# Designed miniproteins, single chains, continued (3), part 51

Each design is a single chain, and the fold is of that chain. pLDDT is the mean over its residues in the fold that is shown.

## One batch from the design tools (miniprotein)

Design m9865
Fold by ESMFold2-Fast:
Structure m9865 (fold): chain A 92 residues (1-92)
Amino acid sequence: SDELQELAREAEESLRARGIKAKITVTGDTVEGVLEGLSVRQQVALALFLIGLEIDGAKAKVKIEGDVLKFTVTGLSDEQIRELLTFLRDLT
């Protein structure tokens, strides 16, 4: 949806304002993220959030290469996508 695409852009802009290089893509029930420069605290917080989505029936893949974290989560409802994007926007 256009609303979820706008929220993804807002999450990218918020993360970039905190010095994190962020690219977030929403396609159907799938969210992909490429995040560079996350602190260890932010990486742990994101990992715990993604585990919560897995418990609720989504499927998450995470790859860490140096300071770059890539994730793909599929099987998300629109509500879960909004929750994930809001989490990323507010990540401190």
Scores: mean pLDDT 87

Design m9866
Fold by ESMFold2-Fast:
Structure m9866 (fold): chain A 64 residues (1-64)
Amino acid sequence: PKLIAVGGGQTAEIAEKTAKEAKEKLGADAYVGVATTDSAKAREVARRLAEETGGLAGLAGGVL
């Protein structure tokens, strides 16, 4: 299964940076940044990605 790191942030740049850091910390296969200040929105995206890929999605840092 693929492990996907999801990071949130106020801007696309912050979200991408947070997602990349989470990918490195979790040893994930991929990362996705979500430009949102709503932590529930970021968690929902992580859950959907895990379901769609048959893998795990980890959210670390950058939760707003």
Scores: mean pLDDT 65

Design m9868
Fold by ESMFold2-Fast:
Structure m9868 (fold): chain A 61 residues (1-61)
Amino acid sequence: MDYNELLTRIVELLRANPAGLSAAEIAERLGVSQSTVSRALDRLARLGAVRRDAAGRYRLA
């Protein structure tokens, strides 16, 4: 999976799960390492596309 495809899949997964998902849950659902997902989520957060709550769950911004 290329990195751009990973970003798209994360956004789609978060859209389907409006209550939010942790990096570990996203990694498990996509079959990708948690470190790779955490890097992708950091990029998406810097772009303003996602936000992280106090419990460590990510949601679409």
Scores: mean pLDDT 83

Design m9869
Fold by ESMFold2-Fast:
Structure m9869 (fold): chain A 78 residues (1-78)
Amino acid sequence: GAALAAAARAAGAQVPEAAAYLAETFSPEEAAELLRRIAEMLEGQARAFEAAGELEAAAALRATAEEARRAAEELAAA
């Protein structure tokens, strides 16, 4: 549980850098769409971990999904 939660938190910390690379490689609109899809996938995984009793991992995945959604909104607003 704790190791997966740590990995998810580390991934969340990298979201702004990943968003910048996606925006440089694609368009801000395409980067925003990709980040939204990633956030949806992470929320699905968080629900599965929550159902399995992995509450710490689920919370970390939801936090990472929220960072991805925030980055997507910022790119879409630019």
Scores: mean pLDDT 79

Design m9870
Fold by ESMFold2-Fast:
Structure m9870 (fold): chain A 71 residues (1-71)
Amino acid sequence: VSKELEERIEKLEKLADELLKDPSLKGAGQFIKKMVDKIKKALKESEKKGEELLKKAEETIRLAQEELAKQ
């Protein structure tokens, strides 16, 4: 696993931990944490599959943040 890929995963873990500190955002934090765990498992089986899941997770979070900003 590349250092860049590890740093990207760490950013998602940090985001999940920050969200978990806020009781109103706990659900979102738990969801992201579960996605990170799934990505880590996929990376152990195939780096390509793990990278694809990571990219999809990052895009999904970005789109969700954009939708929240519109409200």
Scores: mean pLDDT 76

Design m9871
Fold by ESMFold2-Fast:
Structure m9871 (fold): chain A 64 residues (1-64)
Amino acid sequence: MREESIRAAEELVQKGEEYYKKGKLREAARLFETSYRIFESLGDEEKAQEAKEKLEEVKKEIEK
């Protein structure tokens, strides 16, 4: 179960990166936020921090 949840969250990060590269910033932010919440719930602080940093980067681009 935990391994399946980690894989699902990793898939969301990959999709977020794809949307970010395509300029779909709000969709990318939503995917990174969902991934961050999943990693946080699993106690994976390293991956949660990575997802949070990607989310913050996308939010800065949206505010430009």
Scores: mean pLDDT 81

Design m9872
Fold by ESMFold2-Fast:
Structure m9872 (fold): chain A 57 residues (1-57)
Amino acid sequence: MEKEKLEKAKEIYEKMKSGEEEYSPEEVSEAIKNLLAAGDVETAKGLYEEGKKRVEK
């Protein structure tokens, strides 16, 4: 997996976890896929939970 995609996915996770930025469901889904492809299951799960909270408003 490209390093840039993994760094972007981690940035999305950190910003969503802190509540500083909002991301589209498509961006969150792509980041989760990139984290899973890299074997970062823990971060992917955390991002999925943050994304779920955003959808539920």
Scores: mean pLDDT 76

Design m9873
Fold by ESMFold2-Fast:
Structure m9873 (fold): chain A 65 residues (1-65)
Amino acid sequence: MEAEELRKKGEEAAAKGDLETAIALYKKAGELGSVEAAANGAKLANEAGKYELADELIKKAIELK
């Protein structure tokens, strides 16, 4: 599925240390219905101190559940 493909791309970006790209890909995958991607994106955003983005992604993950 498209959402799962974007989630995997986010994992790859995170693995190479590209935090901004990883968060963006997780956000897009979450918008397409991936609860896991939205949750992972929120976790990374929180770890990076981007609290507004983390809050947005947490709400998205809750909405999808």
Scores: mean pLDDT 78

Design m9874
Fold by ESMFold2-Fast:
Structure m9874 (fold): chain A 62 residues (1-62)
Amino acid sequence: GSMLEEAKKKLEELLKGHVELAESKGHKAKASVEEVDEETLKGTIEIDGKKYEFLADAREFV
């Protein structure tokens, strides 16, 4: 796999942990990770219907 594919998996696992923590406190949560370019990922997390987006440098995860 590419660096971007590995970084995406790692970010997805980190966000899954945050989703599970939010759900354990009674919130509804979901998250996704999308590829923006060869070095950039977009993370999205939604908690109780509110959507938050951020950009992440894939190089920080490898």
Scores: mean pLDDT 84

Design m9875
Fold by ESMFold2-Fast:
Structure m9875 (fold): chain A 83 residues (1-83)
Amino acid sequence: MKKEAVLQITEIVIGTALIGSEKGPEILPTLERFADELAEVLGLSEEDAQWLRDRLLSTTSLSREEALRLGKEIAEWILKHAE
């Protein structure tokens, strides 16, 4: 994957985590779809796809500060998988 595309995905993931925290449970179906689509694009295993899904969905229960930290952790995890 091109470095520019990896950086864009990273920014989208952090933004999505913050939106999850802001909107709460009403956005869960949107977060599930986003996690599933991102896992497909990245070619993740079922275990890694489930990890991504669980983490993104958990943002709806987090404060803005906690969601920002989690979003950064997810982004770093994606960077390791994208090589």
Scores: mean pLDDT 80

Design m9876
Fold by ESMFold2-Fast:
Structure m9876 (fold): chain A 89 residues (1-89)
Amino acid sequence: MEKIEEAAERARELLEEYEKLTKELTELLIKQGRILEAIAEELRGIGDVYEFELKLEKAVKEKDLELLEELIKELEEKIKELKEEIEKL
């Protein structure tokens, strides 16, 4: 498998996990009555997913392995932050 294909698959898996965690956080905030925070989180998650999808498409089209590796690291960091925030709730 080309390294770009492997990195792209990893980035897609992380993006799916990130989207799932953002929805989970939003649902938890709603359950706690923190409606404005839930709305803000949902909008942030939508924006982040859109930006990540654009970066992923660009990296795959241009075969930019460095951009894919950067995207993977950024997604892993954001996933870690979301998991920590969810655990605190």
Scores: mean pLDDT 84

Design m9877
Fold by ESMFold2-Fast:
Structure m9877 (fold): chain A 58 residues (1-58)
Amino acid sequence: MDAEEARRKALELGREAGRALRAGDAVTNGQLGQEAVKLALEAGDEEAAREASRLAGG
């Protein structure tokens, strides 16, 4: 996965995590949020990791 693809996927997972949080699903929120941040950090994109964390609800 190239860096741009990883960034886009991380932000998508962050948005999914945020939706789960708003739906009251804390377990899914935590899993998707962690996966989003991990994906961004593995790609070396700390900015995407922070954005994904923010989208996940903090």
Scores: mean pLDDT 81

Design m9878
Fold by ESMFold2-Fast:
Structure m9878 (fold): chain A 60 residues (1-60)
Amino acid sequence: SEKDKKLKELQSEFEKKMEELEQKYLKALEENDKETVKKILEEAEELYAKYAKKVDEIEA
């Protein structure tokens, strides 16, 4: 369905952005950079919130 296509595209974009954040997160953890870790976690939470909202809009 059209909704399935949009959800798949949205999921792919979300996964790509999360992968980029994960790479930065792991590097910051290895370097014990607590400030960067906190910032990345906040960015990940915001990214997920935006993703969830877009999913809800498509499912509506």
Scores: mean pLDDT 85

Design m9879
Fold by ESMFold2-Fast:
Structure m9879 (fold): chain A 63 residues (1-63)
Amino acid sequence: MVDPEEVAREAERELKRDPDSANAYTVLGFALGELGREEEAREYYRKALELDPDHELARRLLE
């Protein structure tokens, strides 16, 4: 895994190309969590679950 800031930037670019990507929201949330931005991470996990309620990783990370 590369630098969390790089992962966040790549996920943000993916969201600009595909704003309905639950996976990209989950990856962005994970990177923000690694950076200590837990509130923002949880918002992105919630958004991922709005797009895909069965997204297991996002659901687990919101626990």
Scores: mean pLDDT 78

Design m9880
Fold by ESMFold2-Fast:
Structure m9880 (fold): chain A 60 residues (1-60)
Amino acid sequence: MSEEEKISEEIHELYEKASKEQQEEIQKLEDEFSEKTENASPEERLKLAEELLKKVKELI
């Protein structure tokens, strides 16, 4: 499993444990991540994924 896939898996586990309000915030962060990574390199995607995970952990 790649680093990006491991981060995605961890975010998914956090999402399932989150409250409805936290899930809505996580979805907004994932939408923002998707927009930022549309034209990003694999290296940039990984850095953005790490930032996303950090933000999700701060919400929970």
Scores: mean pLDDT 81

Design m9881
Fold by ESMFold2-Fast:
Structure m9881 (fold): chain A 97 residues (1-97)
Amino acid sequence: PGSVANLPLEVQRDLSLALAAMWITSATLDLPEEQRRAISELAMERLEKVIAENNGELTIEDIKESLLEAVEEAKRRGLLSEEEAEKIKRDVEELAK
C-alpha cells in the first residue's frame, strides 16, 4: 500500500496496469468472451497512450477514465448496447471505491 509510492515509476505503472486488467475483467464478467476481449484491448490501448502522454505516470483516475472511454468506443463500434455500456460504467465506478 504506502510503500508503492517509493517504487520506480515503471513498477508503479505495471502494478496500475495489473489493477486495470482486474477492473476490466470484473466489470465485463457478464459479457461474452469476444466482447470482453475487445473492451480489454481498447482499454489497454488507451492506457498505453495515457502512459506515453504522462511520461510513464498512471493514476487510478487515468485507469477509470481510459476504461470508460473504451466502453464508449465499444458502443460506437456496435460491440455494446446502451444498456450494456451503462452497466459496465456503473460496475467500473463501483470497483473504483
Scores: mean pLDDT 73

Design m9882
Fold by ESMFold2-Fast:
Parts: sequence; structure tokens; C-alpha cells
Structure m9882 (fold): chain A 100 residues (1-100)
Amino acid sequence: SKEALEKVKEIAFKALDEIEEVVKKYVKDEKVKKEILEIIKEARKKIEEAKSIEEVKKIFTEAVKKIVDLLEKNNEMEAVKEIVEIYYKAMEEIEKIEEE
């Protein structure tokens, strides 16, 4: 339904907001920070345009994977831990919407 899709988008946007705050808190390398913020910006745009819950889940998961890979390459392991926790919580909330 349109209502379920909008709720899923709200969950993903909130998770991306929380991921952005984690990046601002932990990531000191300005180049890495800017690259991650650009990934988040592009993910937000794609999620806004998404027409299905599956598209939102795919875009969100691909964005988180890119962010985690970049953070791991830069040894930002505390940021990785918090972002993975945000991701799984968001995915659990999305799954509950799909079961309604």
C-alpha cells in the first residue's frame, strides 16, 4: 500500500539521519566524511523516488554497504558498529510494516 511505502521511507530516512550523526561524531577525515555524506544524499534522493518497499530496502542496504566498506578501509570501527546496529533496527521496523 501507499501508506506502508511511506512508513518504510520514513524509517529509512530516520536511519540515514542517525547514520549521518554517527559519521559526524566519529569520522575525523574530512574527505571520508564528505564521501559518506554524498552517499547518504544520493540514497535519500533515490528512496524519495522509490515506488516499492523492495526498492527502498535495496537502495538503503546498498548505501549502508558502501558506507561500511569505506569506514572499514579507514579503520573507523566504532562508527561501523553503530551504523550496523542502526541498519538492523531499521530493517526490523521495515519487516514489521511488511507483516501488517
Scores: mean pLDDT 90

Design m9883
Fold by ESMFold2-Fast:
Structure m9883 (fold): chain A 66 residues (1-66)
Amino acid sequence: SMEDARKEELKKNAEKIIETAKRLLEQGYDPVLLQKAIELAKEAKETGDEEIFKQAERYLVQAALS
């Protein structure tokens, strides 16, 4: 179903956010913003909530720019 496909895609993308954020942590980017991105990505992965996923993306981008 479209809902199952959406949740699976969100889960895969959330996993990518977590892995990217962990890599940026090792490179010395902002740990507060990156930890927030990881927490929100994990929550989005568990709940399938697209708004929480978008918030994880915003924190990841902010960390990369700060």
Scores: mean pLDDT 87

Design m9884
Fold by ESMFold2-Fast:
Structure m9884 (fold): chain A 56 residues (1-56)
Amino acid sequence: RNPALEELLRAIGAVLRAIGDLLDAQLAGDAAAEAAARAALAAAVEELRRLVEELE
């Protein structure tokens, strides 16, 4: 069992969730929700990048 792989899969899930939120906000035309979803996506991508770097 690889705990690092499990953490990576959770981080990927967070990115996918943020993308879904962004698309929903764009479809609804909600600029505030779109801005919040973009911020969440940026944070999720940064966490995924950090985990990938830690994996070597």
Scores: mean pLDDT 81

Design m9885
Fold by ESMFold2-Fast:
Structure m9885 (fold): chain A 62 residues (1-62)
Amino acid sequence: GDAEAGFEALKKGVESGDEDLAISGGKELASVVGIDAANEVGSLLSKGDEEAAKKVLEDALS
């Protein structure tokens, strides 16, 4: 869904250093799961903790 698309864009932006893609993905994710959950996902992805970021996303969608 839109949350998963935002998550993938944010992840790709963070991993590739594409700041514009990361910002766009983060905004799209925040529009679905809220700004607090989107910020936690972004922080975890920036640390390379993809599994923890995915858990935050799954919990926010519950």
Scores: mean pLDDT 82

Design m9886
Fold by ESMFold2-Fast:
Structure m9886 (fold): chain A 64 residues (1-64)
Amino acid sequence: AALEEVRRHGREVGEPVGAPLLTQMVGERAYDEAVKAGLSAEEAAARGKEAAERAGRLFGEIES
């Protein structure tokens, strides 16, 4: 559930900037790293979503 929420959020954040797959992948990687670091699923999901949002903003700035 937590990982799927991160994936969906990443795609949603990336959609306006034309990079839904890339923002999803960034979120997934951040989630995986957090889980490996011993964070809870909820904390890992939060980090994944934040990473996807930062990536979306970066892609938006570059493409602007």
Scores: mean pLDDT 81

Design m9887
Fold by ESMFold2-Fast:
Structure m9887 (fold): chain A 80 residues (1-80)
Amino acid sequence: MEKKLEEAEELLRKYAAENPALTPEVVELLLEAIKAELEGREAEAVRLAGEAMALAYEARGDLEKAARLRELTAREVEAL
Protein backbone atom coordinates (compact mmCIF):
# COMPACT_ATOMS: atom_id res chain seq x y z
CA MET A 1 0.00 0.00 0.00
CA GLU A 2 2.54 2.63 1.11
CA LYS A 3 4.86 1.91 -1.84
CA LYS A 4 1.97 2.40 -4.30
CA LEU A 5 1.07 5.70 -2.63
CA GLU A 6 4.72 6.85 -2.83
CA GLU A 7 4.89 5.93 -6.55
CA ALA A 8 1.59 7.75 -7.20
CA GLU A 9 2.86 10.86 -5.35
CA GLU A 10 6.11 10.91 -7.39
CA LEU A 11 4.21 10.52 -10.67
CA LEU A 12 1.60 13.19 -9.77
CA ARG A 13 4.27 15.70 -8.71
CA LYS A 14 6.15 15.10 -11.97
CA TYR A 15 3.00 15.73 -14.03
CA ALA A 16 2.08 18.76 -11.89
CA ALA A 17 5.41 20.41 -12.82
CA GLU A 18 4.27 20.32 -16.49
CA ASN A 19 0.53 20.97 -15.92
CA PRO A 20 -0.56 24.22 -14.18
CA ALA A 21 -4.10 22.84 -13.63
CA LEU A 22 -2.58 20.27 -11.25
CA THR A 23 -2.17 22.75 -8.39
CA PRO A 24 -0.70 21.58 -5.04
CA GLU A 25 -4.28 21.37 -3.68
CA VAL A 26 -5.41 19.13 -6.57
CA VAL A 27 -2.36 16.85 -6.13
CA GLU A 28 -3.00 16.60 -2.37
CA LEU A 29 -6.67 15.65 -2.90
CA LEU A 30 -5.73 13.03 -5.54
CA LEU A 31 -3.21 11.46 -3.15
CA GLU A 32 -5.82 11.41 -0.35
CA ALA A 33 -8.30 9.77 -2.79
CA ILE A 34 -5.74 7.06 -3.69
CA LYS A 35 -5.03 6.47 0.01
CA ALA A 36 -8.78 6.18 0.77
CA GLU A 37 -9.25 3.67 -2.08
CA LEU A 38 -6.30 1.55 -0.88
CA GLU A 39 -7.79 1.56 2.65
CA GLY A 40 -11.25 0.46 1.39
CA ARG A 41 -12.90 3.84 2.07
CA GLU A 42 -14.75 3.83 -1.27
CA ALA A 43 -17.21 6.70 -0.63
CA GLU A 44 -14.42 8.99 0.66
CA ALA A 45 -12.17 8.07 -2.29
CA VAL A 46 -14.93 9.02 -4.77
CA ARG A 47 -15.59 12.33 -2.96
CA LEU A 48 -11.90 13.29 -2.84
CA ALA A 49 -11.24 12.31 -6.48
CA GLY A 50 -14.34 14.21 -7.64
CA GLU A 51 -13.33 17.37 -5.77
CA ALA A 52 -9.75 17.16 -7.14
CA MET A 53 -11.04 16.92 -10.72
CA ALA A 54 -13.56 19.73 -10.13
CA LEU A 55 -10.76 22.01 -8.85
CA ALA A 56 -8.65 21.13 -11.91
CA TYR A 57 -11.55 22.15 -14.19
CA GLU A 58 -11.97 25.42 -12.23
CA ALA A 59 -8.23 26.11 -12.66
CA ARG A 60 -8.82 25.79 -16.44
CA GLY A 61 -11.80 28.19 -16.22
CA ASP A 62 -14.37 25.43 -16.90
CA LEU A 63 -16.79 26.21 -14.07
CA GLU A 64 -19.73 24.38 -15.72
CA LYS A 65 -17.84 21.06 -15.89
CA ALA A 66 -16.62 21.56 -12.31
CA ALA A 67 -20.20 22.06 -11.04
CA ARG A 68 -21.53 19.09 -13.06
CA LEU A 69 -18.74 16.81 -11.80
CA ARG A 70 -19.50 17.75 -8.17
CA GLU A 71 -23.19 16.89 -8.77
CA LEU A 72 -22.32 13.50 -10.32
CA THR A 73 -19.84 12.76 -7.50
CA ALA A 74 -22.52 13.44 -4.85
CA ARG A 75 -24.96 11.05 -6.59
CA GLU A 76 -22.30 8.33 -6.91
CA VAL A 77 -21.44 8.58 -3.19
CA GLU A 78 -25.14 8.31 -2.22
CA ALA A 79 -25.39 5.14 -4.39
CA LEU A 80 -22.55 3.49 -2.40
Scores: mean pLDDT 77

Design m9888
Fold by ESMFold2-Fast:
Structure m9888 (fold): chain A 56 residues (1-56)
Amino acid sequence: MKYRVTEQAGKGALERLGKKPGDIVTDEELAKVVPGFSPAQAAALAEAQGAVERVE
């Protein structure tokens, strides 16, 4: 799954992955910022926080 990083995202955390607001990330990449979570769980949490938006 692909997601667009919003300006609400924790930029410091996303910079650990080399991503910035407006960039496209996968659920697998998001899981690297949230240790101990599956890709699906990390993506769901980021969406719930408004940090990413699903790309259509």
Scores: mean pLDDT 72

Design m9889
Fold by ESMFold2-Fast:
Structure m9889 (fold): chain A 58 residues (1-58)
Amino acid sequence: MEELAREAVERARSLGLPVSIAIADIKSGNDDSPLVKKAKELGISRDELVEAVRKAAE
């Protein structure tokens, strides 16, 4: 979980986007997103991933 959260934060930063955009993408993104797919394979819900990303950004 922590690795996926860090990857999401780093991707947002590399694109010059605020972390809130990364969170919105996870919430409304499709299941074809590599990040969302990997979370699903690990049994991590979208809500758990969103919370982990929020904590990783702090």
Scores: mean pLDDT 72

Design m9890
Fold by ESMFold2-Fast:
Structure m9890 (fold): chain A 81 residues (1-81)
Amino acid sequence: SARDEVRALLDELRAQLDPANPEFQAAYDAALRVLDDPSRSDVEQVEAVALLMGSALRQQGLDAAADAFLARLTALIEELR
């Protein structure tokens, strides 16, 4: 499912980031809450996760990582349309 794929991408990204950084932990936890929200469509869940993690990565100067992650989520959104 789209949710399972996004969760796998989040876990892969999280493993590459500093586990002591509270901004990444907060963004990750918020993203998981979005994926567990049954009131959101699959597209709305993926878009919200993209905004949360993309913002956190860019705030830490990880623009290339943000662009790569957002490209993968954008491809998933196009598959859901």
Scores: mean pLDDT 81

Design m9891
Fold by ESMFold2-Fast:
Structure m9891 (fold): chain A 90 residues (1-90)
Amino acid sequence: ALALYLLDMLIGVALAALAFVYFRRQGYSWATALFFAAGVLLLSLIPGMGAYLAVNLLRDVADPAQARAIFAAVSLAALLVALLLLFLAL
């Protein structure tokens, strides 16, 4: 479970780094690029919070398979959104 949360954070960091590089290449100031990167990072963290809560409920009553499916779906959705944003940015 912990490794999957670290993977979600890694996806968020990678997406933020891509946004930072993109805006820096476009000639925006470093402060503006960091601001956009921070926004992207914050948005990518929200789905991970939902998966974290689902896993916590799993310890008490929830089905392990259902919790993993929800987590996988959220991570995949975040990755697809990241790819879509990257495609639009290119």
Scores: mean pLDDT 58

Design m9892
Fold by ESMFold2-Fast:
Structure m9892 (fold): chain A 61 residues (1-61)
Amino acid sequence: SEKLKKAEEYEKKGDEAFENGDYETAVRYYMKAIQYYVDAGDLEKAREVAKKLGEALRKLR
């Protein structure tokens, strides 16, 4: 679905930002990815990205 494609695009952007140490940008992209996965009904993927979001938030402390 279009929502799943958007979710995956944002997840990849979040992963890229995380790898580059841009944790604030990673948080923003992961939040967008989670929203699209939830809207698409892919709760398993939403939970996976939520774990990545948690790690990015931990890095900001």
Scores: mean pLDDT 89

Design m9893
Fold by ESMFold2-Fast:
Structure m9893 (fold): chain A 89 residues (1-89)
Amino acid sequence: NVEEQSRETEELIEEIVEKLREGKSVAELAEEVARKLGGSEEQAEAARLLAEYSKVELSDREKAAMALGIAEYVLEEKLTVEEVKEAFK
C-alpha cells in the first residue's frame, strides 16, 4: 500500500528530525534507524560509518532523509562495515 509506506516514511523522517534537534548526529540516527528497520548490528555500524563518510552541510530535513536513506540502502544491499570502508579508500 503506497499510502501506508508514504505515511510510515514521513513518520520516520519526523522522528529523525526531532532527534536531530535533540543533538543526535546523522551517523547516530542512521545507526538507530537501521536497527529499527530490523538490520543486524553489523548493518547498523555500516550505516553509521557511511553517514560519517558522507558528511556535508545539510538542513535538518535533508539530514533526516540522508539518515533514513543510508539505513535503507545498507539494509537493501546488505552492506558490511568492511565494504563501506573499502568504498571510501
Scores: mean pLDDT 78

Design m9894
Fold by ESMFold2-Fast:
Structure m9894 (fold): chain A 75 residues (1-75)
Amino acid sequence: SRTRELQKRLLRVLLERGSKVSNRAIAEALGISQRTASRIKRQLAGMSLEDVRAMVEEILGRPLSDEELAALLAR
């Protein structure tokens, strides 16, 4: 799915740059519009912790600690 691919690519950007990266910076990094970046961020915010963990673990190729998950989702 195009949406799942964009969600994974956005999670990589958050892992590299931190959870508070701007929609403009995400759009520039991924080659998408700021509107699309905002939509994908909103979709990720609505995901279960287990779904987010599974995607991040797939990206990293290793288990994700509870501390790392909490830091990624930091408010």
Scores: mean pLDDT 78

Design m9895
Fold by ESMFold2-Fast:
Structure m9895 (fold): chain A 116 residues (1-116)
Amino acid sequence: MSLAERLEAAETAEEAFELVAGALLDFLQRLIARETDPALIARLEELGREVAEVRGRFLAGEISVEEALRRLEEIAARAAEIARQSGDPALIAEAERLEELLALGRRVAREALAAA
């Protein structure tokens, strides 16, 4: 099952959030593994820490799922910029796919909240 299919099958906003947060963290780890510039590695590690902070705040009930997903979208956009700077077509395609998955995650979360 693709991540998009898993997102469309998500019954709660929390489930949609966890799926997109996991996908973003996996993408950041792939970028780090392929990067040789220490400054870009440090920036990617910082983005990973920001994802962990968003997840922690969401799980603590300090931010809404909509705010949590918005923050993940901002982090993903910065990761996508680094992927584009790499010039690797595979990483650029993965970044574009991740941005599409985040948009899908926000839609699924909004629909789940409206159904409750």
Scores: mean pLDDT 83

Design m9896
Fold by ESMFold2-Fast:
Structure m9896 (fold): chain A 99 residues (1-99)
Amino acid sequence: SEAEELKKFLVEKLSSVPGSEALVEWVSSLEAKTLKELAEKISREQFLEILRALSQITKEDVSDEKLLEQAKVVASTEVDDKDLALLTKFLRAWLEVYK
């Protein structure tokens, strides 16, 4: 499923980020059959934590509001990379759930 493929992608990427061990364990524990179901299980705070860990952007670098605006731009971008395309689909699903 796309949810399982995205979980693997997130775990691989987050595992290389220092201090993200708790986030990796939490992501690995999520049970979802679709990207929408996965998005529904992720709070705004958890979503921002994932985005910051993946981008290595701190709260001092970019505010939560600006990071969400950047996520909206990325969600609307065409990508050829399979994993990035899956990530953009997830970003769209999460933004639709939390409108």
Scores: mean pLDDT 78

Design m9897
Fold by ESMFold2-Fast:
Structure m9897 (fold): chain A 79 residues (1-79)
Amino acid sequence: DGLIEALRAAVEALMGPEAAERVAAALREAAAAEAAGDYEKAAAIVEENRDLLEEADRALAENPELAKEAFLAAKEKLA
């Protein structure tokens, strides 16, 4: 959950809390499916949320300094 929480914080800084929660929820659901050995379900969850995940990735790529700051702040809080 640490990586997903750090990513959620970075997305929240760039796209707002609603987008951040949707990205985090999709990644947590995919991770849970993968942990259960259901790779088909994990792949389906990622594909269903592909546009949102691509938008988040683009926002992070366009704002690397803000993404880095948010990620490090979240990691520090988890330590």
Scores: mean pLDDT 78

Design m9898
Fold by ESMFold2-Fast:
Structure m9898 (fold): chain A 60 residues (1-60)
Amino acid sequence: MIDELEVTKAMAEITIAVYIRYEEDPEVKAKLEELLEQVRAAETSEEIEELKTEAKKLAE
């Protein structure tokens, strides 16, 4: 079975990848790529949610 952490991580990766795809600023894209790698390395849902929130702030 896939646990909730794996699902949360996958959803955050997809969300950040969409932000990267539609972002035009190369500096913001670099920051989003860094956050995506941090999501992949995250071990808790809380860390993933913080990284996702930071990505949203950059993409807005």
Scores: mean pLDDT 79

Design m9899
Fold by ESMFold2-Fast:
Structure m9899 (fold): chain A 68 residues (1-68)
Amino acid sequence: MTDRQKQLDLLDKYSQVGKEAAVGPSREGLEKSREYLRQGDPEQSEKALDEGNQKATKLGTQAIKKLE
């Protein structure tokens, strides 16, 4: 019971740290995507969203890796 609860708590902590590291890049990508759509450029909008998601994933993974 105790060890399983510790593992669950650790996963929750990893999830939170990853999410916090990812929030900035994810929001930046979304905002750039919206701006390109307003300008009538769906191709650049899609690229901005993809780049934001890639940065968010990379930073989230790096933050979790630092926790080991």
Scores: mean pLDDT 76

Design m9900
Fold by ESMFold2-Fast:
Structure m9900 (fold): chain A 85 residues (1-85)
Amino acid sequence: MEEIREEAKKKVEEAKKLIEETEQLIKNDAPASVIREKLAQAFEAVAKASLLANRAGDEELQKEAFEQAKRATKLLEELNKRIAA
């Protein structure tokens, strides 16, 4: 149980970093392909964090993973608007 919780915390932090990197790429007008690749990594980390947090029964980690999922979804919408322009 302790191990699963530690893995969940690690994945939440990983997701946060990937989301922040994606935000910087969008701000710096990086190529859409580069942004998509980083965002895909962020979504994978969020999904893993959510699964592990749920298995650990840690409500705070579940909430944190949910907030990161919302951030990633918002960035995907911003990317879609940019490439459709």
Scores: mean pLDDT 83

Design m9901
Fold by ESMFold2-Fast:
Structure m9901 (fold): chain A 77 residues (1-77)
Amino acid sequence: ASEAEVAALIAQLTSPDPATRRRAALELGRIGDPRAVAPLARALSDPDPQVQMAAYFALRRIGGPEAEAVLAGVRRV
């Protein structure tokens, strides 16, 4: 995926439409770019539970030390 594509998907995580935010989170997980880790970590606190779940699965799919650190933080609370 291009840098512009990842940036556009990150912007879609702030869409007023929860369906758009959910699709963006899942697509970022599929792409696997670690630049998405911090935006997806914020989406774990989204008011829509489906967006929260999509962000969680996306972080698990991306993997690596940054994503694992975020997911470990979720367990602490």
Scores: mean pLDDT 81

Design m9902
Fold by ESMFold2-Fast:
Structure m9902 (fold): chain A 78 residues (1-78)
Amino acid sequence: MNKKEAEELIKKGIEAGRAGNYEEAIELFRKAAELAEPVSKKLAAEALAYAAQALRKAGDEEEAERYAEKARELAEEL
């Protein structure tokens, strides 16, 4: 079930980020957003927002801004 899988990936991404594994966290959040997008725009937006935060911690502010913008667009469609 895509929604449950996305939720589990978000949880794993948060754990990876707390451990300082930002690159792994970003990948997990990207996968979560991909799985969530067709079933829950709210969950997809949340995953993209977490990816943006992890990208900022990794030092990629430009990519973080792109992810944050997509998260805002999806949240507006709710």
Scores: mean pLDDT 82

